Designed miniproteins, single chains, continued (3). Designs and how they scored, part 45

Each design is a single chain, and the fold is of that chain. pLDDT is the mean over its residues in the fold that is shown.

## One batch from the design tools (miniprotein)

Design m9541
Fold by ESMFold2-Fast:
Structure m9541 (fold): chain A 73 residues (1-73)
Amino acid sequence: MAPTAMDLAKQGAILLAQGKYEEALKLFEEALRLAPRDERVIGLVLGAADLAESQGHDELAEHLRELARRARE
């Protein structure tokens, strides 16, 4: 069964919580590619950006916010 965009975004959040930032980023990019403008997926990516920033990963947080912004267009 192919994963849904929400499944990918949830897995990305789990990887981010585990400190696997590169793998988390790839899953968030794929989730937004599969379901652009899905506000639930976008919200999860923005939440991940806030978490990354709180952990001192400002560049990752900025990248995630830019991905979410572009997905809304």
Scores: mean pLDDT 81

Design m9542
Fold by ESMFold2-Fast:
Structure m9542 (fold): chain A 55 residues (1-55)
Amino acid sequence: ATLTIPLPSGTYLLLDEKKNVLDVVEAKKGETIEAPKKGTYYLANQKEIKKVEAT
């Protein structure tokens, strides 16, 4: 499954639906990254946390 980064380029924590840390990702806006399953994830940094869907 993949999700598209809706946030500005930077370093984010990739969290599952329960907000467990899965990975640290270096991401560019509009980039796609791999997710282990389809469903709800979060991207978090010091400024914000954003809900994202993997398809």
Scores: mean pLDDT 82

Design m9543
Fold by ESMFold2-Fast:
Structure m9543 (fold): chain A 110 residues (1-110)
Amino acid sequence: SAVEEKLKKLLEKAKALYDQVKKETDEDKIMALLDELDKILKEAVKLVDSLKNPTKKQLELAIEIAQIVLDAAMEALKKLTDKDHILYAIGVALRAIGTILDLELRLKSL
């Protein structure tokens, strides 16, 4: 599936960005990494939502992407000191949680 291959590529990008968040200490660079992760999450959701009947594997890949984005946002929150940056990271985490919940419910309906 072309969508499955795109989701696999997004997953590998998300993993690499999360590894960068874990190592990064510069707050502005952490924010740039979170912005990229948020874009990956939105693209993964858009890909799944474009399908009439998403497969179990496609839903599982999108859930794994959302879990990594959540983990990255939670890791970033340990390092962020600026109130606007903290609020943005919370927003990314909440979007990831909402995505996980939605996709898990869709997976159970298969």
Scores: mean pLDDT 93

Design m9544
Fold by ESMFold2-Fast:
Structure m9544 (fold): chain A 65 residues (1-65)
Amino acid sequence: SQVIQQIQAIADRYRRQPPSMDVARDFRAQVGAITPDDSSADVSQYLRDVYMDMARAIQAAQAAA
């Protein structure tokens, strides 16, 4: 629960920024630093949604570039 709270704060911060490959990549690195191991199913489930959203943002940036 503490970890999820930190991830939510980071996700909200990055989501408010303009979508870009650098932003999405940096977000993944920051989350990875806080949650080195996804042993918690709840954390893993939440991260899947965020990662998928980030992947779509990266794909859109690639297509637009």
Scores: mean pLDDT 68

Design m9545
Fold by ESMFold2-Fast:
Structure m9545 (fold): chain A 91 residues (1-91)
Amino acid sequence: STDQVIALAKRMKQDTLFYAKNYLSDEEVAKIQGIYDEAIAKMQSMSEEQSLAVVEQANEKIIEIIGEVVDDGTAARFRIHLHAMVQQIKA
């Protein structure tokens, strides 16, 4: 359901920000927070399929931001984690 995708996005936001604050500046953390908040707001009027696409797009933007600051291996592990969380909802 769309509610499950919104709950997933909120969990992703929490986990990402918990991780990000250890490696990123306050400005970069605020950018990531803004991406998730905008995505969550858009989902309020979307189907489950549309909401999943919005989450996947938000995740790609966030991985790009993190990848500018952390090593390639750390960025790749983060991508795998976010992808696994999305797959949990699809299954």
Scores: mean pLDDT 81

Design m9546
Fold by ESMFold2-Fast:
Structure m9546 (fold): chain A 56 residues (1-56)
Amino acid sequence: MNVSEEFFQEALKRMEEAGRTSLPDLESFKASAETADVPETVKEVEERIEQLRKQN
């Protein structure tokens, strides 16, 4: 994983640890990751959004 992907992956993990994992929070983070061109992180966020939609 490149430095940008690592940065966004750590930011996502910290958001989860802080409990900032609502749909709007994840959608906002996904938009930032998409503009930063970090596709692995975008995929990870998308999977978490899908899990939330199924469980909330």
Scores: mean pLDDT 77

Design m9547
Fold by ESMFold2-Fast:
Structure m9547 (fold): chain A 74 residues (1-74)
Amino acid sequence: PPPLSPKEQEYDRQVTEVFRRELGRLRDGAVSAEEARARGEAEIRKLADQYDVPEEKLAADIAGFRRAVDLVVA
């Protein structure tokens, strides 16, 4: 696959950190699934705005986060 731009790499790195942090808190019982979704989605939306990502990529990243939350609580 073609290499990601530095801007794309930094966006993906920060989204990965949101996943890691919020899913970790959920696994530890520190937050509910609803709280994890709300917080993670808000952070991902802020990152998408900061890095000018297209709406389709933002939608995919949020869908991926929602699925990850569901897998933790299954």
Scores: mean pLDDT 84

Design m9548
Fold by ESMFold2-Fast:
Structure m9548 (fold): chain A 84 residues (1-84)
Amino acid sequence: MEEIKKLKEELEKLVDEAIASVTDPALQRQIRRYRDGFLKAIDEKNITKAEIAMLNLTQVLYLAGKKELARKIYEIGKKIIDLL
């Protein structure tokens, strides 16, 4: 679906911005891990795993001090899940 592809691109861009602005390698790795988990869950159309991965991603972003990026990423992630 074209709409899901566009939302995935926007989400990946925001996650890349978050990773680039975080200096802690452990936090960068956790952000990548949960992003990858979310994208895999979306490809598998597994709503439950996608919601869990998005919640974990949001929590790590808050821990990293990226509250506004976390909010934007969460909203886009929810839109993607709602289209599955």
Scores: mean pLDDT 85

Design m9549
Fold by ESMFold2-Fast:
Structure m9549 (fold): chain A 86 residues (1-86)
Amino acid sequence: SDGQKQQSSHARTLVMSIYTSTKSYIDEKGKSLSPEDVQKALDIVEKGLKESLELIDKGDVQKGILTGIDAVGEAIDLVNKALEKK
């Protein structure tokens, strides 16, 4: 129980840190993108973060972390591809 609570706490801290960094990246790079492309990337990260945290809270810590990382990667890839086309 205590070990699982600690693992969940560490996982939440990790995904929140990654989310904060990713949002900052989207905000900074998004200055060169359309507001629609920025919002699309933010929506991907927000939905992925919510799903990630729900999984972590249910005890599916590893799946939660991977879900969060995948969503972040998808959003960053979207931003980078949009930047390459302009």
Scores: mean pLDDT 84

Design m9550
Fold by ESMFold2-Fast:
Structure m9550 (fold): chain A 68 residues (1-68)
Amino acid sequence: MGKAAKDALAFLEKQGAVSGMTPEAKEKVAEYAAKDFGKGVRAASLANYYSQQGGDEAALKAIEEAAK
């Protein structure tokens, strides 16, 4: 994970936006936020929402959809 992605992850964890996500989902969200912060924040919100409904698999799929 690059410095930009690590900094983005630290920010998202401070905001509680990725609480309860798997390490894999957190890393994917951080990478998106490093490239496009707005897109990364949207991906985090969708992943967190679906994680509570369908678990980690649904969260990962939501992150993939946000990448389109």
Scores: mean pLDDT 68

Design m9551
Fold by ESMFold2-Fast:
Structure m9551 (fold): chain A 76 residues (1-76)
Amino acid sequence: HMEELERRERLERVDRIFDAAIEKYKAAGQESVAETLKEAREEYHRIIREGGPEEKRKEFDTLVALLERDLAGEDI
């Protein structure tokens, strides 16, 4: 029950980061990048929900960190 709540909080945080990044790239006219990010978000949800490979989860954790930094204006 507690583990499920932590997982939901993590997914909510990840969703906020992806949604912000998707809107940023859509506003910039980068439609293909926005589409790729939507696909990546769905894949990450699937991995977290279904317990996918550890290496894939780490790859997505890295992507989320990069998106968070991009949104903070560290790499434009």
Scores: mean pLDDT 76

Design m9552
Fold by ESMFold2-Fast:
Structure m9552 (fold): chain A 68 residues (1-68)
Amino acid sequence: DVIQQLKEVKAYAEAKGDAQMAKGVDMVIDYVQQGDIKKARNGVQSMYFSSTDPEIKARLGEIYEQLL
């Protein structure tokens, strides 16, 4: 479940104090729920390249592959 995986990324980001990443994940969840998979993929890709956290990058990479 992509939405559940995104919620787990959000929880991890919030625990680390990364409010910007948490907001980005909320926006991607909204796109997935609307069926806008192209915007969801673009959002995940943007967050992936902006992150320096290896755990966030790994989780976002798996989510990106599921949105193909």
Scores: mean pLDDT 87

Design m9553
Fold by ESMFold2-Fast:
Structure m9553 (fold): chain A 89 residues (1-89)
Amino acid sequence: LAKKIAELTIELAKAIAAGDVKKAAELLRELEELIEKLLKEYPQAKEVITKFMQKLSQIIAEHYNDPEKMIEEIEKLAKEFEKELEKLL
């Protein structure tokens, strides 16, 4: 589950960077569904997920005009999230 969320997050970043609104919307929906499922199965992950979503939003806002840097930073965030989440599962 953690790996799937990380992968979708990276794909979402790439879709946003490419201006692919339809693909970005589809990936965001899949990501939200997986996060909801994760929180229902593992309520202890709430803090980790909240911090992840806050950092994701910050990176997108900070690097929106630099798509290469945005993707790089989101890839790093996704890997950190996967590692932190796996410690709780």
Scores: mean pLDDT 80

Design m9554
Fold by ESMFold2-Fast:
Structure m9554 (fold): chain A 89 residues (1-89)
Amino acid sequence: LAEELVAYLEAAAAEARAALPTSEHPEVVAEAAELLERAAREIRANPEKAPEIFAETAAELAALAARAAGREVDEEQLEKIRKLTLEKL
């Protein structure tokens, strides 16, 4: 699981980095890539916490998307994302 999540996060970060030159909002895409890269590093350091790190990263990405769209960050929605992500792993 941990190795698969790291591979997924690194691939997602690389895809985000590749999209930067053609993005209308490169600063948001760059922040998303940084969140994905940080999550991969944290999982490599603590593989036993991989599900929790992945779930928290999913919530952080959702919060970033909400802020980028000018929407209020809903903590109840973020907690729901964390729980649903953990259930899928």
Scores: mean pLDDT 80

Design m9555
Fold by ESMFold2-Fast:
Structure m9555 (fold): chain A 84 residues (1-84)
Amino acid sequence: QAERDATLAALRAEYERQAEDEYGLVKVIGDNLIETFKDMPEEELKELKESFDKLAEKVRDNVMARGEADIAAFEAEWDALEAQ
């Protein structure tokens, strides 16, 4: 039980770290593109920024969704082994 709980906590923490890392990476890429296109109209720069903000959120959500699926699969496999 303690080992299972520790493993699940470690997996969740790992996916949270991956989600934050990927979110941060997309934000950096977005900022660099805005800097590159700084001479564009402000309305277009705002739209570009909003697009990257949404992409960063989607990437984070996708990592977290994958993490939840992997955790659920791990729990099911662990429970099956313990039932043996």
Scores: mean pLDDT 82

Design m9556
Fold by ESMFold2-Fast:
Structure m9556 (fold): chain A 120 residues (1-120)
Amino acid sequence: SREEYLELIRQLGAALLSQGLPEAFVEAFEIALRGLIDNKSAEEIKKAVEENAPEGMKVSASLSADGTATVVLEWDGEPGIKITLTRTADGNLTVDFEVENVPDTAHGRRAFRFEIEAPA
């Protein structure tokens, strides 16, 4: 349901805040994820995210020939993070996280993935 997606967004945002990311970056991430769930175009999502993007944040958006929309959010602070948000033509969502400068990793890096079955 839409409520389940909103709760997931809230939980992911809280996790990013716990990693020391700025509130403005987390807000921009939540805007991107909500836009993908609401089946918005990559261009619309990029525009909305850029309106909330803090200094040091990079945003890119693309649509592939097969209908896959990809939004990439990068933060060059400490910790550094790269988030790749992908919505396939079938409406399946994937969120890939790469966190850098995490104290308890062998190389200061942690990666994890979330898959969301379909947009609301």
Scores: mean pLDDT 72

Design m9557
Fold by ESMFold2-Fast:
Structure m9557 (fold): chain A 91 residues (1-91)
Amino acid sequence: MEEKLKELEEAHKKASEITDPLKRQAEMLRVQAKLAEERGDLKTAEAARLLAEGFETRDLSKFREGLSLVSNPEEQEENLRLLEEYIREAE
């Protein structure tokens, strides 16, 4: 258990060193998904995986799907706009 968490912390540190902002966010979200899974928070883990896929593929439908699992409708609209802006600025 503790060893797994240390491995995930190191993976998060490695992800944060990635220069490509979209790839960095995707890798960081994958680490967050693994951390949520280790805590038994499967809903948050699935949401993080969907958001990571959205950053990798630039597919906004993946962001909508992920946000729908962890956010209320008002937060989903705002967060989706922020994610779209982040992708635009990274290009």
Scores: mean pLDDT 77

Design m9558
Fold by ESMFold2-Fast:
Structure m9558 (fold): chain A 65 residues (1-65)
Amino acid sequence: SATRDSADSLRLIGLATESPSVRWEKLGGKEALVVEVPDEALAEEMRKLAAKTYETTGVLVKVRV
């Protein structure tokens, strides 16, 4: 649901202050959230959340393995 997607997106953004694997970086002159994950399966899941985060908040999210 839109409410759940918004909550999940806000939680992901909040992790930038709580986890060394989630950080803000300036990519191509824009603020973006970088998420580092240990494997491709988790990366695929994070890319889905990244797309929803961009749609609900306008925040760019880059996922790295």
Scores: mean pLDDT 74

Design m9559
Fold by ESMFold2-Fast:
Structure m9559 (fold): chain A 75 residues (1-75)
Amino acid sequence: SLKEEISELIDKIIEALEKGDKREAALSWKKLVELLSQLPKGHELIQKFTEIMSIEDLEELKKKLEELKKEIESL
């Protein structure tokens, strides 16, 4: 499902960031934005995601991505 693909992309972004894989993070970011645009509240979810990705602390960034993932699963 679309929500499952989004969940997998969020997990890929987290893994890429932990490994310092900037290429994989960028590719997964692009795909995630495209899929988020297809959801109800897509523009608000994209804004929230962009704000999360600006967080400098990796552990807080990961926490906020996991929270976003749960929010999307609850749609």
Scores: mean pLDDT 85

Design m9560
Fold by ESMFold2-Fast:
Structure m9560 (fold): chain A 83 residues (1-83)
Amino acid sequence: NVEQAKQFIEQNLDKVSDVAQLKKEVNVLSTFKPGSEAKLLQIAEEEQALYPKSNTGLIYALAVVKHEEGEAYVNQLLQKAAQ
C-alpha cells in the first residue's frame, strides 16, 4: 500500500542526510517487478524494527513510492526533507 509507504517516509525524514546517495540507492532497488510493493514495504518495516537508526527501511519505502508515483514525486519528498 503506497499510503503506508508514504507514512513510513514521513516518520523517517530525519534520517535523510544525503539526498544524492539516497536517490542512487532507491534507483538500484526500483528495478523490482510490479506487484512486489507489499514485500518491499514488509522489508522496510522489518528493518525499522530491527535497526531503528538505519535508513535502510526508508530506502525500501522510497522504492515503493517511486514505483507507484514516479521519480519526480520521490525527488520532491527528498528535497522537502533536505530543506
Scores: mean pLDDT 72

Design m9561
Fold by ESMFold2-Fast:
Structure m9561 (fold): chain A 94 residues (1-94)
Amino acid sequence: SSEAEEVKKRAIELLEEVKKLFPEEASHIDRLIERLKNVDLNDPKALLEELEKIGMAIAHIMLKHNAPEELKQKLLDEMKEILERAEELVRKAE
């Protein structure tokens, strides 16, 4: 549960960073944060599914706003780390 809380916290921090970079997407990002806050952290698969949707949304936002390649790489690498941690939580769900 502590790892799930940390993964959730890191994802919210990343979404807040994306919101600062793309303030025009603030309403969309706030909805993603609300959905993530409502996810059952005792269900690692549900957490992973919401994080996968967040990863797709971040990628789409960067494409839509023609973000520089360095920024795309940085944000996608951060999201990849979050997803890998969530996938490990699913694997360890006993």
Scores: mean pLDDT 88

Design m9562
Fold by ESMFold2-Fast:
Structure m9562 (fold): chain A 99 residues (1-99)
Amino acid sequence: NNSIMNSLLDTDMNNLIIENKKQVDTLDRIQDIASSMSADEAKQRSIEIAKEAGDLGLAAGVSMTKTTEEMEGYAQLRKHLLQQELDKKVKELKEQIDK
């Protein structure tokens, strides 16, 4: 029973890492666009990418930026918050496994 529970927790941890990677990959694409295009073009393309990823909150946030520097800063902040949330969830799962 404990071995089965540990296997399920490992699966949940891997799923969290995969979902985090998808969100980070989306933010990386937005940063690349912000560094290579005009502000108006970068903003429009970044909104499209966020919508394609199903992240309507990210699309709304990008739509409120006015410069490429604001877009890069917003993406960087979101990456930081995602990493903090992942670290917290992984720690909680590890505490269940390592008892």
Scores: mean pLDDT 80

Design m9563
Fold by ESMFold2-Fast:
Structure m9563 (fold): chain A 61 residues (1-61)
Amino acid sequence: MPSKEEIIEKAVKAFEKFLKANPDMSDAQKRAVIRWVARELEREYGVDAEEVERRMLEVLK
C-alpha cells in the first residue's frame, strides 16, 4: 500500500499532467479541481487536505 506521502506525490504529478492536457482551464476551475482532489484524498486515504492543497497550488506558481 502506498504511503500518504506517495499518494500526495502521485496526485501532484497527475495534476501537472492534467494541467498540460487542459491548458484552457480558468484559474477558478484549476483551484476547484485542487480543492476537490484534496477532499477526496483526505476521505479515501486520511491525508491532510491542507497539505495536498498547498502542494498542488505550488504547481500553479
Scores: mean pLDDT 81

Design m9564
Fold by ESMFold2-Fast:
Structure m9564 (fold): chain A 75 residues (1-75)
Amino acid sequence: SAELEKLKKEGEEALKNKDLEKLRELHIKLGELAGYDRELVERSLAFTEKVARGEALDPEEVEELRRRAEELAAR
């Protein structure tokens, strides 16, 4: 998988440069390659970032994300 090798190389460069924005972009792309919808990956990252900051998550958004993940798994 040439795309996966490219993402790994970009990830190594981003880690060396401590480029958090590039690492976030690469994480989203990796999720898409794994068959996840971009919106699902972006919302999952946003929830992870909120938890890391000690912010509360919206229970309705958590349930929506869960339902979408279950729908994707059923495809």
Scores: mean pLDDT 71

Design m9565
Fold by ESMFold2-Fast:
Structure m9565 (fold): chain A 109 residues (1-109)
Amino acid sequence: SLEELKEQLKAFADGLREVLRVAKEQSTDPELQAALDELIAKVDELKTLIENSSDPTEILKAVRELIAELERLIALAKGSTDPVAQMLRTVLEQAVADLRAFEERLEKL
């Protein structure tokens, strides 16, 4: 159901936000810190949309936008010499896989 999917997606977003917050605190790369701030803002935008929308099409669009932002950060992390970047790459690649599963479920609604 949409309600169950929204609950699971919100829990995912909460977990991702915490990982990104910790990564930002551990990073010494200003470019990576700025990209993490932008991604945290995008996660917060998705959380707000989940709370206020019952339109699966709006939620699907937000999930796809978050996937694109994650892929941009993965590309940045691959070019970073920050020790945090290597750990982030693995976590973010898993987050993309998890969001792709949510994308598929939303498309079937």
Scores: mean pLDDT 88

Design m9566
Fold by ESMFold2-Fast:
Structure m9566 (fold): chain A 94 residues (1-94)
Amino acid sequence: MLEEVKKLLDELLEMVKELAPDEEKFIAYVEKLAEEILELVEKNPELAEKVKRRLEQTLEIAKKYKEQGKNELAVETIAVSLQTILSEIKEAIE
């Protein structure tokens, strides 16, 4: 699990750089990453619930920025929040 979390964190940083210009591909990647994160924490119900709530909040904020035409800020909000979530999962597992 710890190695998987580290891999996802590294992949997130590279995919943000690569896919941010392609909004549709970035959203698809984020949806896949969210599913993988939830699968990793499934064995810890308290952590899973916390992660679900934070992912939902992050997507809500990003959607609001996108509706305002602030697509770059929406992408940045998702990236920063996912990085924080993965870092917190890493700390909880270590």
Scores: mean pLDDT 74

Design m9567
Fold by ESMFold2-Fast:
Structure m9567 (fold): chain A 96 residues (1-96)
Amino acid sequence: SSEDEQLLKLLQTMFPTEEDLHKAMLESIKEKKPLVDEEKAFQKLDEAFKTRDLEVLKNTFIEILKEGTPTKEIIFYYGDLEGMLLLERGVDKATS
């Protein structure tokens, strides 16, 4: 749908080099999967964020994208969590 295309464009704009995220979302759109449960998605992302591992966070988001079409709020929340981990890594490199 036009809405799904707009969400895919948002994901591509926020994460332009993350082709695996784009592919996961595109497959869910093509398969006409339902909208992801936002509460469950936030819980999974929160648990992944607690590991402080960027790859764990990214892989968790990929699994969410494979389960269904994300909301705009889920896409932004992932971006916020990724941004926080990137800032923590920047500080750690400065103090190491």
Scores: mean pLDDT 83

Design m9568
Fold by ESMFold2-Fast:
Structure m9568 (fold): chain A 67 residues (1-67)
Amino acid sequence: MKPATEEDIDRLAEKYGLSDELREGLKAYLKEHPLITKEQLEKDVKEYVETGKSPLVEVALQIAKEL
């Protein structure tokens, strides 16, 4: 499977209407976790949009606060 890229995050942010803060947090998370696949990233973003909960997205939001 192909690793996730910042461009994948931009596409998911447009598709699901993610905030700029979450978008930047996800990009920072990706730099720290470069082995994350496109499928893992999309699954976690979708889970967050559907349920309001995702450990990956929660970590990304915490990282965004430090930017």
Scores: mean pLDDT 80

Design m9569
Fold by ESMFold2-Fast:
Structure m9569 (fold): chain A 79 residues (1-79)
Amino acid sequence: SALEEEAKENTERSLKLAREELEEAKKNKDVERLKELLEGLEYNRPALEEAVKKFPSLEPLLKELEELTEEIKRELEKL
């Protein structure tokens, strides 16, 4: 469906940008950027969980979001 394709594409693009931002924040040891990125991912998680219920094909993207949040939390614990 068009809605499923749009949700998948938008989520894939958002997660790609989040990964790129995480790598830059790690390189710069930018605590504020890491916190902002974590807050953004956690804010969007409930919407993606609801999307996965409608479109199970999005489940790998939800797992990727969860992996990114855990990576950010680990980086923040080092600081």
Scores: mean pLDDT 87

Design m9570
Fold by ESMFold2-Fast:
Structure m9570 (fold): chain A 75 residues (1-75)
Amino acid sequence: MSEQLKALLEDPKNRRLLEQYARYLASQEEIRPGDAERLAEVFAEERGLTLSPEDLRALGEVIERLAREFRREAE
């Protein structure tokens, strides 16, 4: 994970937006491969960020982990 991505995840504004995307993903019937990575791309565009493919994948993993946690809480 890059220093840019670490700094991004430490920003409370970015964490709130990521939680919104994760909650959206958790509300879906099924979490499909690539869904979280696609949301990471949307997040990057929304924030005007240019992220490497590796950072987009890492961010997608964070979103998916949060979504799975929210989904488990809803059960």
Scores: mean pLDDT 78

Design m9571
Fold by ESMFold2-Fast:
Structure m9571 (fold): chain A 86 residues (1-86)
Amino acid sequence: ASSGPGWAFLRAPRGTVLGGSLGEDGVFTPAPGPLVVPRGTIVVGAGPHSDAPIVLEEDRAVEVNGFRFDVRVVPGKPVTLYLAET
């Protein structure tokens, strides 16, 4: 995955369950359980079958661009997460 401060790009097969942590530096650390992100993180599609972008303001279950995840939000600078199918 490509990443930098404030952004991350993840590419995986459709149906992938995302879990772990996404830091303000754009570093994704995979782990079992929910996807922990800074409050205000925006998820955007990066491909021909992209869904509308969503802002993650609260803990919730989401399915975006064929990815599934339970979200846990924490205080911090929001990250823009780009999701694309392989």
Scores: mean pLDDT 77

Design m9572
Fold by ESMFold2-Fast:
Structure m9572 (fold): chain A 55 residues (1-55)
Amino acid sequence: MAAEEEERKAKEAFEELANYLSTKAHAEYAALPEEERPKVHEEIGKIIEKLKAMF
């Protein structure tokens, strides 16, 4: 299985992405009106869920 290489890449990408999302997403999310939040939530959720599924 190619899972070993994918896990390594996913872990590195996840660390950078998690740091980016933690700072940027919180600022963006707080600034967005409630109507726009579902879109950002869905995109962030997809990324996080995809990374979790890869582990």
Scores: mean pLDDT 68

Design m9573
Fold by ESMFold2-Fast:
Structure m9573 (fold): chain A 83 residues (1-83)
Amino acid sequence: SNEVKEKAIKLVKEAREHADRAVEASQAGDLPATRAHLAETVKAIREAEELAKKTSPEFQKKILDELREVAERVSEAKAAADA
């Protein structure tokens, strides 16, 4: 449905916003803030992925590709948080 697609797109945007905050916090050396924003990023990714599974294969691929880009963007911050 269009509603499910719109919600998935919104969650991708929320994931990117939290990913940006996690990277900024990591660069500032703020590990608690980095971990908090990473947790929100992971939550948004998970919810977007679940919604995408209810849509067409073409839309699911698009969302999964964007979520993979978000995951790559936070990989350095995630490594710092896991250390």
Scores: mean pLDDT 86

Design m9574
Fold by ESMFold2-Fast:
Structure m9574 (fold): chain A 65 residues (1-65)
Amino acid sequence: DKDIQDYLQDGMNGNDNEYVYSTGMVGLLTSGDEANKLGREAREQARQDRAAREAARTARQLLLE
């Protein structure tokens, strides 16, 4: 799951095609519902982590005033 989270993070940094390609290859080789499940969970978790960081940063900037 950590590896797939790294793939997602790379995509969020502007390398979405690399993330999609890597995840597709893992799914093809493992033929696994597990790979798809891990991809979905990594996506949701990374999204929430990013949103939390963004909210905290925005709050700090507003309080700086």
Scores: mean pLDDT 58

Design m9575
Fold by ESMFold2-Fast:
Structure m9575 (fold): chain A 64 residues (1-64)
Amino acid sequence: NKEAIEEMEKLLKENPELRKALESLGIKTAEEAVLKVGLELILSNPGLTEEQKEKIKEIYSKVK
């Protein structure tokens, strides 16, 4: 979980448009994205690019 949170923080820092998309879902922190929101809900956001979706899938694949 900690590794996934750190990877999500880096992704959000490098991709401000992704942070804005998650904020539209009420998700303000990387921890909230990883712990409170399922992969399907995040990936359903139409503002995400295919590259951003693949990075999110990779982060979630490391969560146990």
Scores: mean pLDDT 68

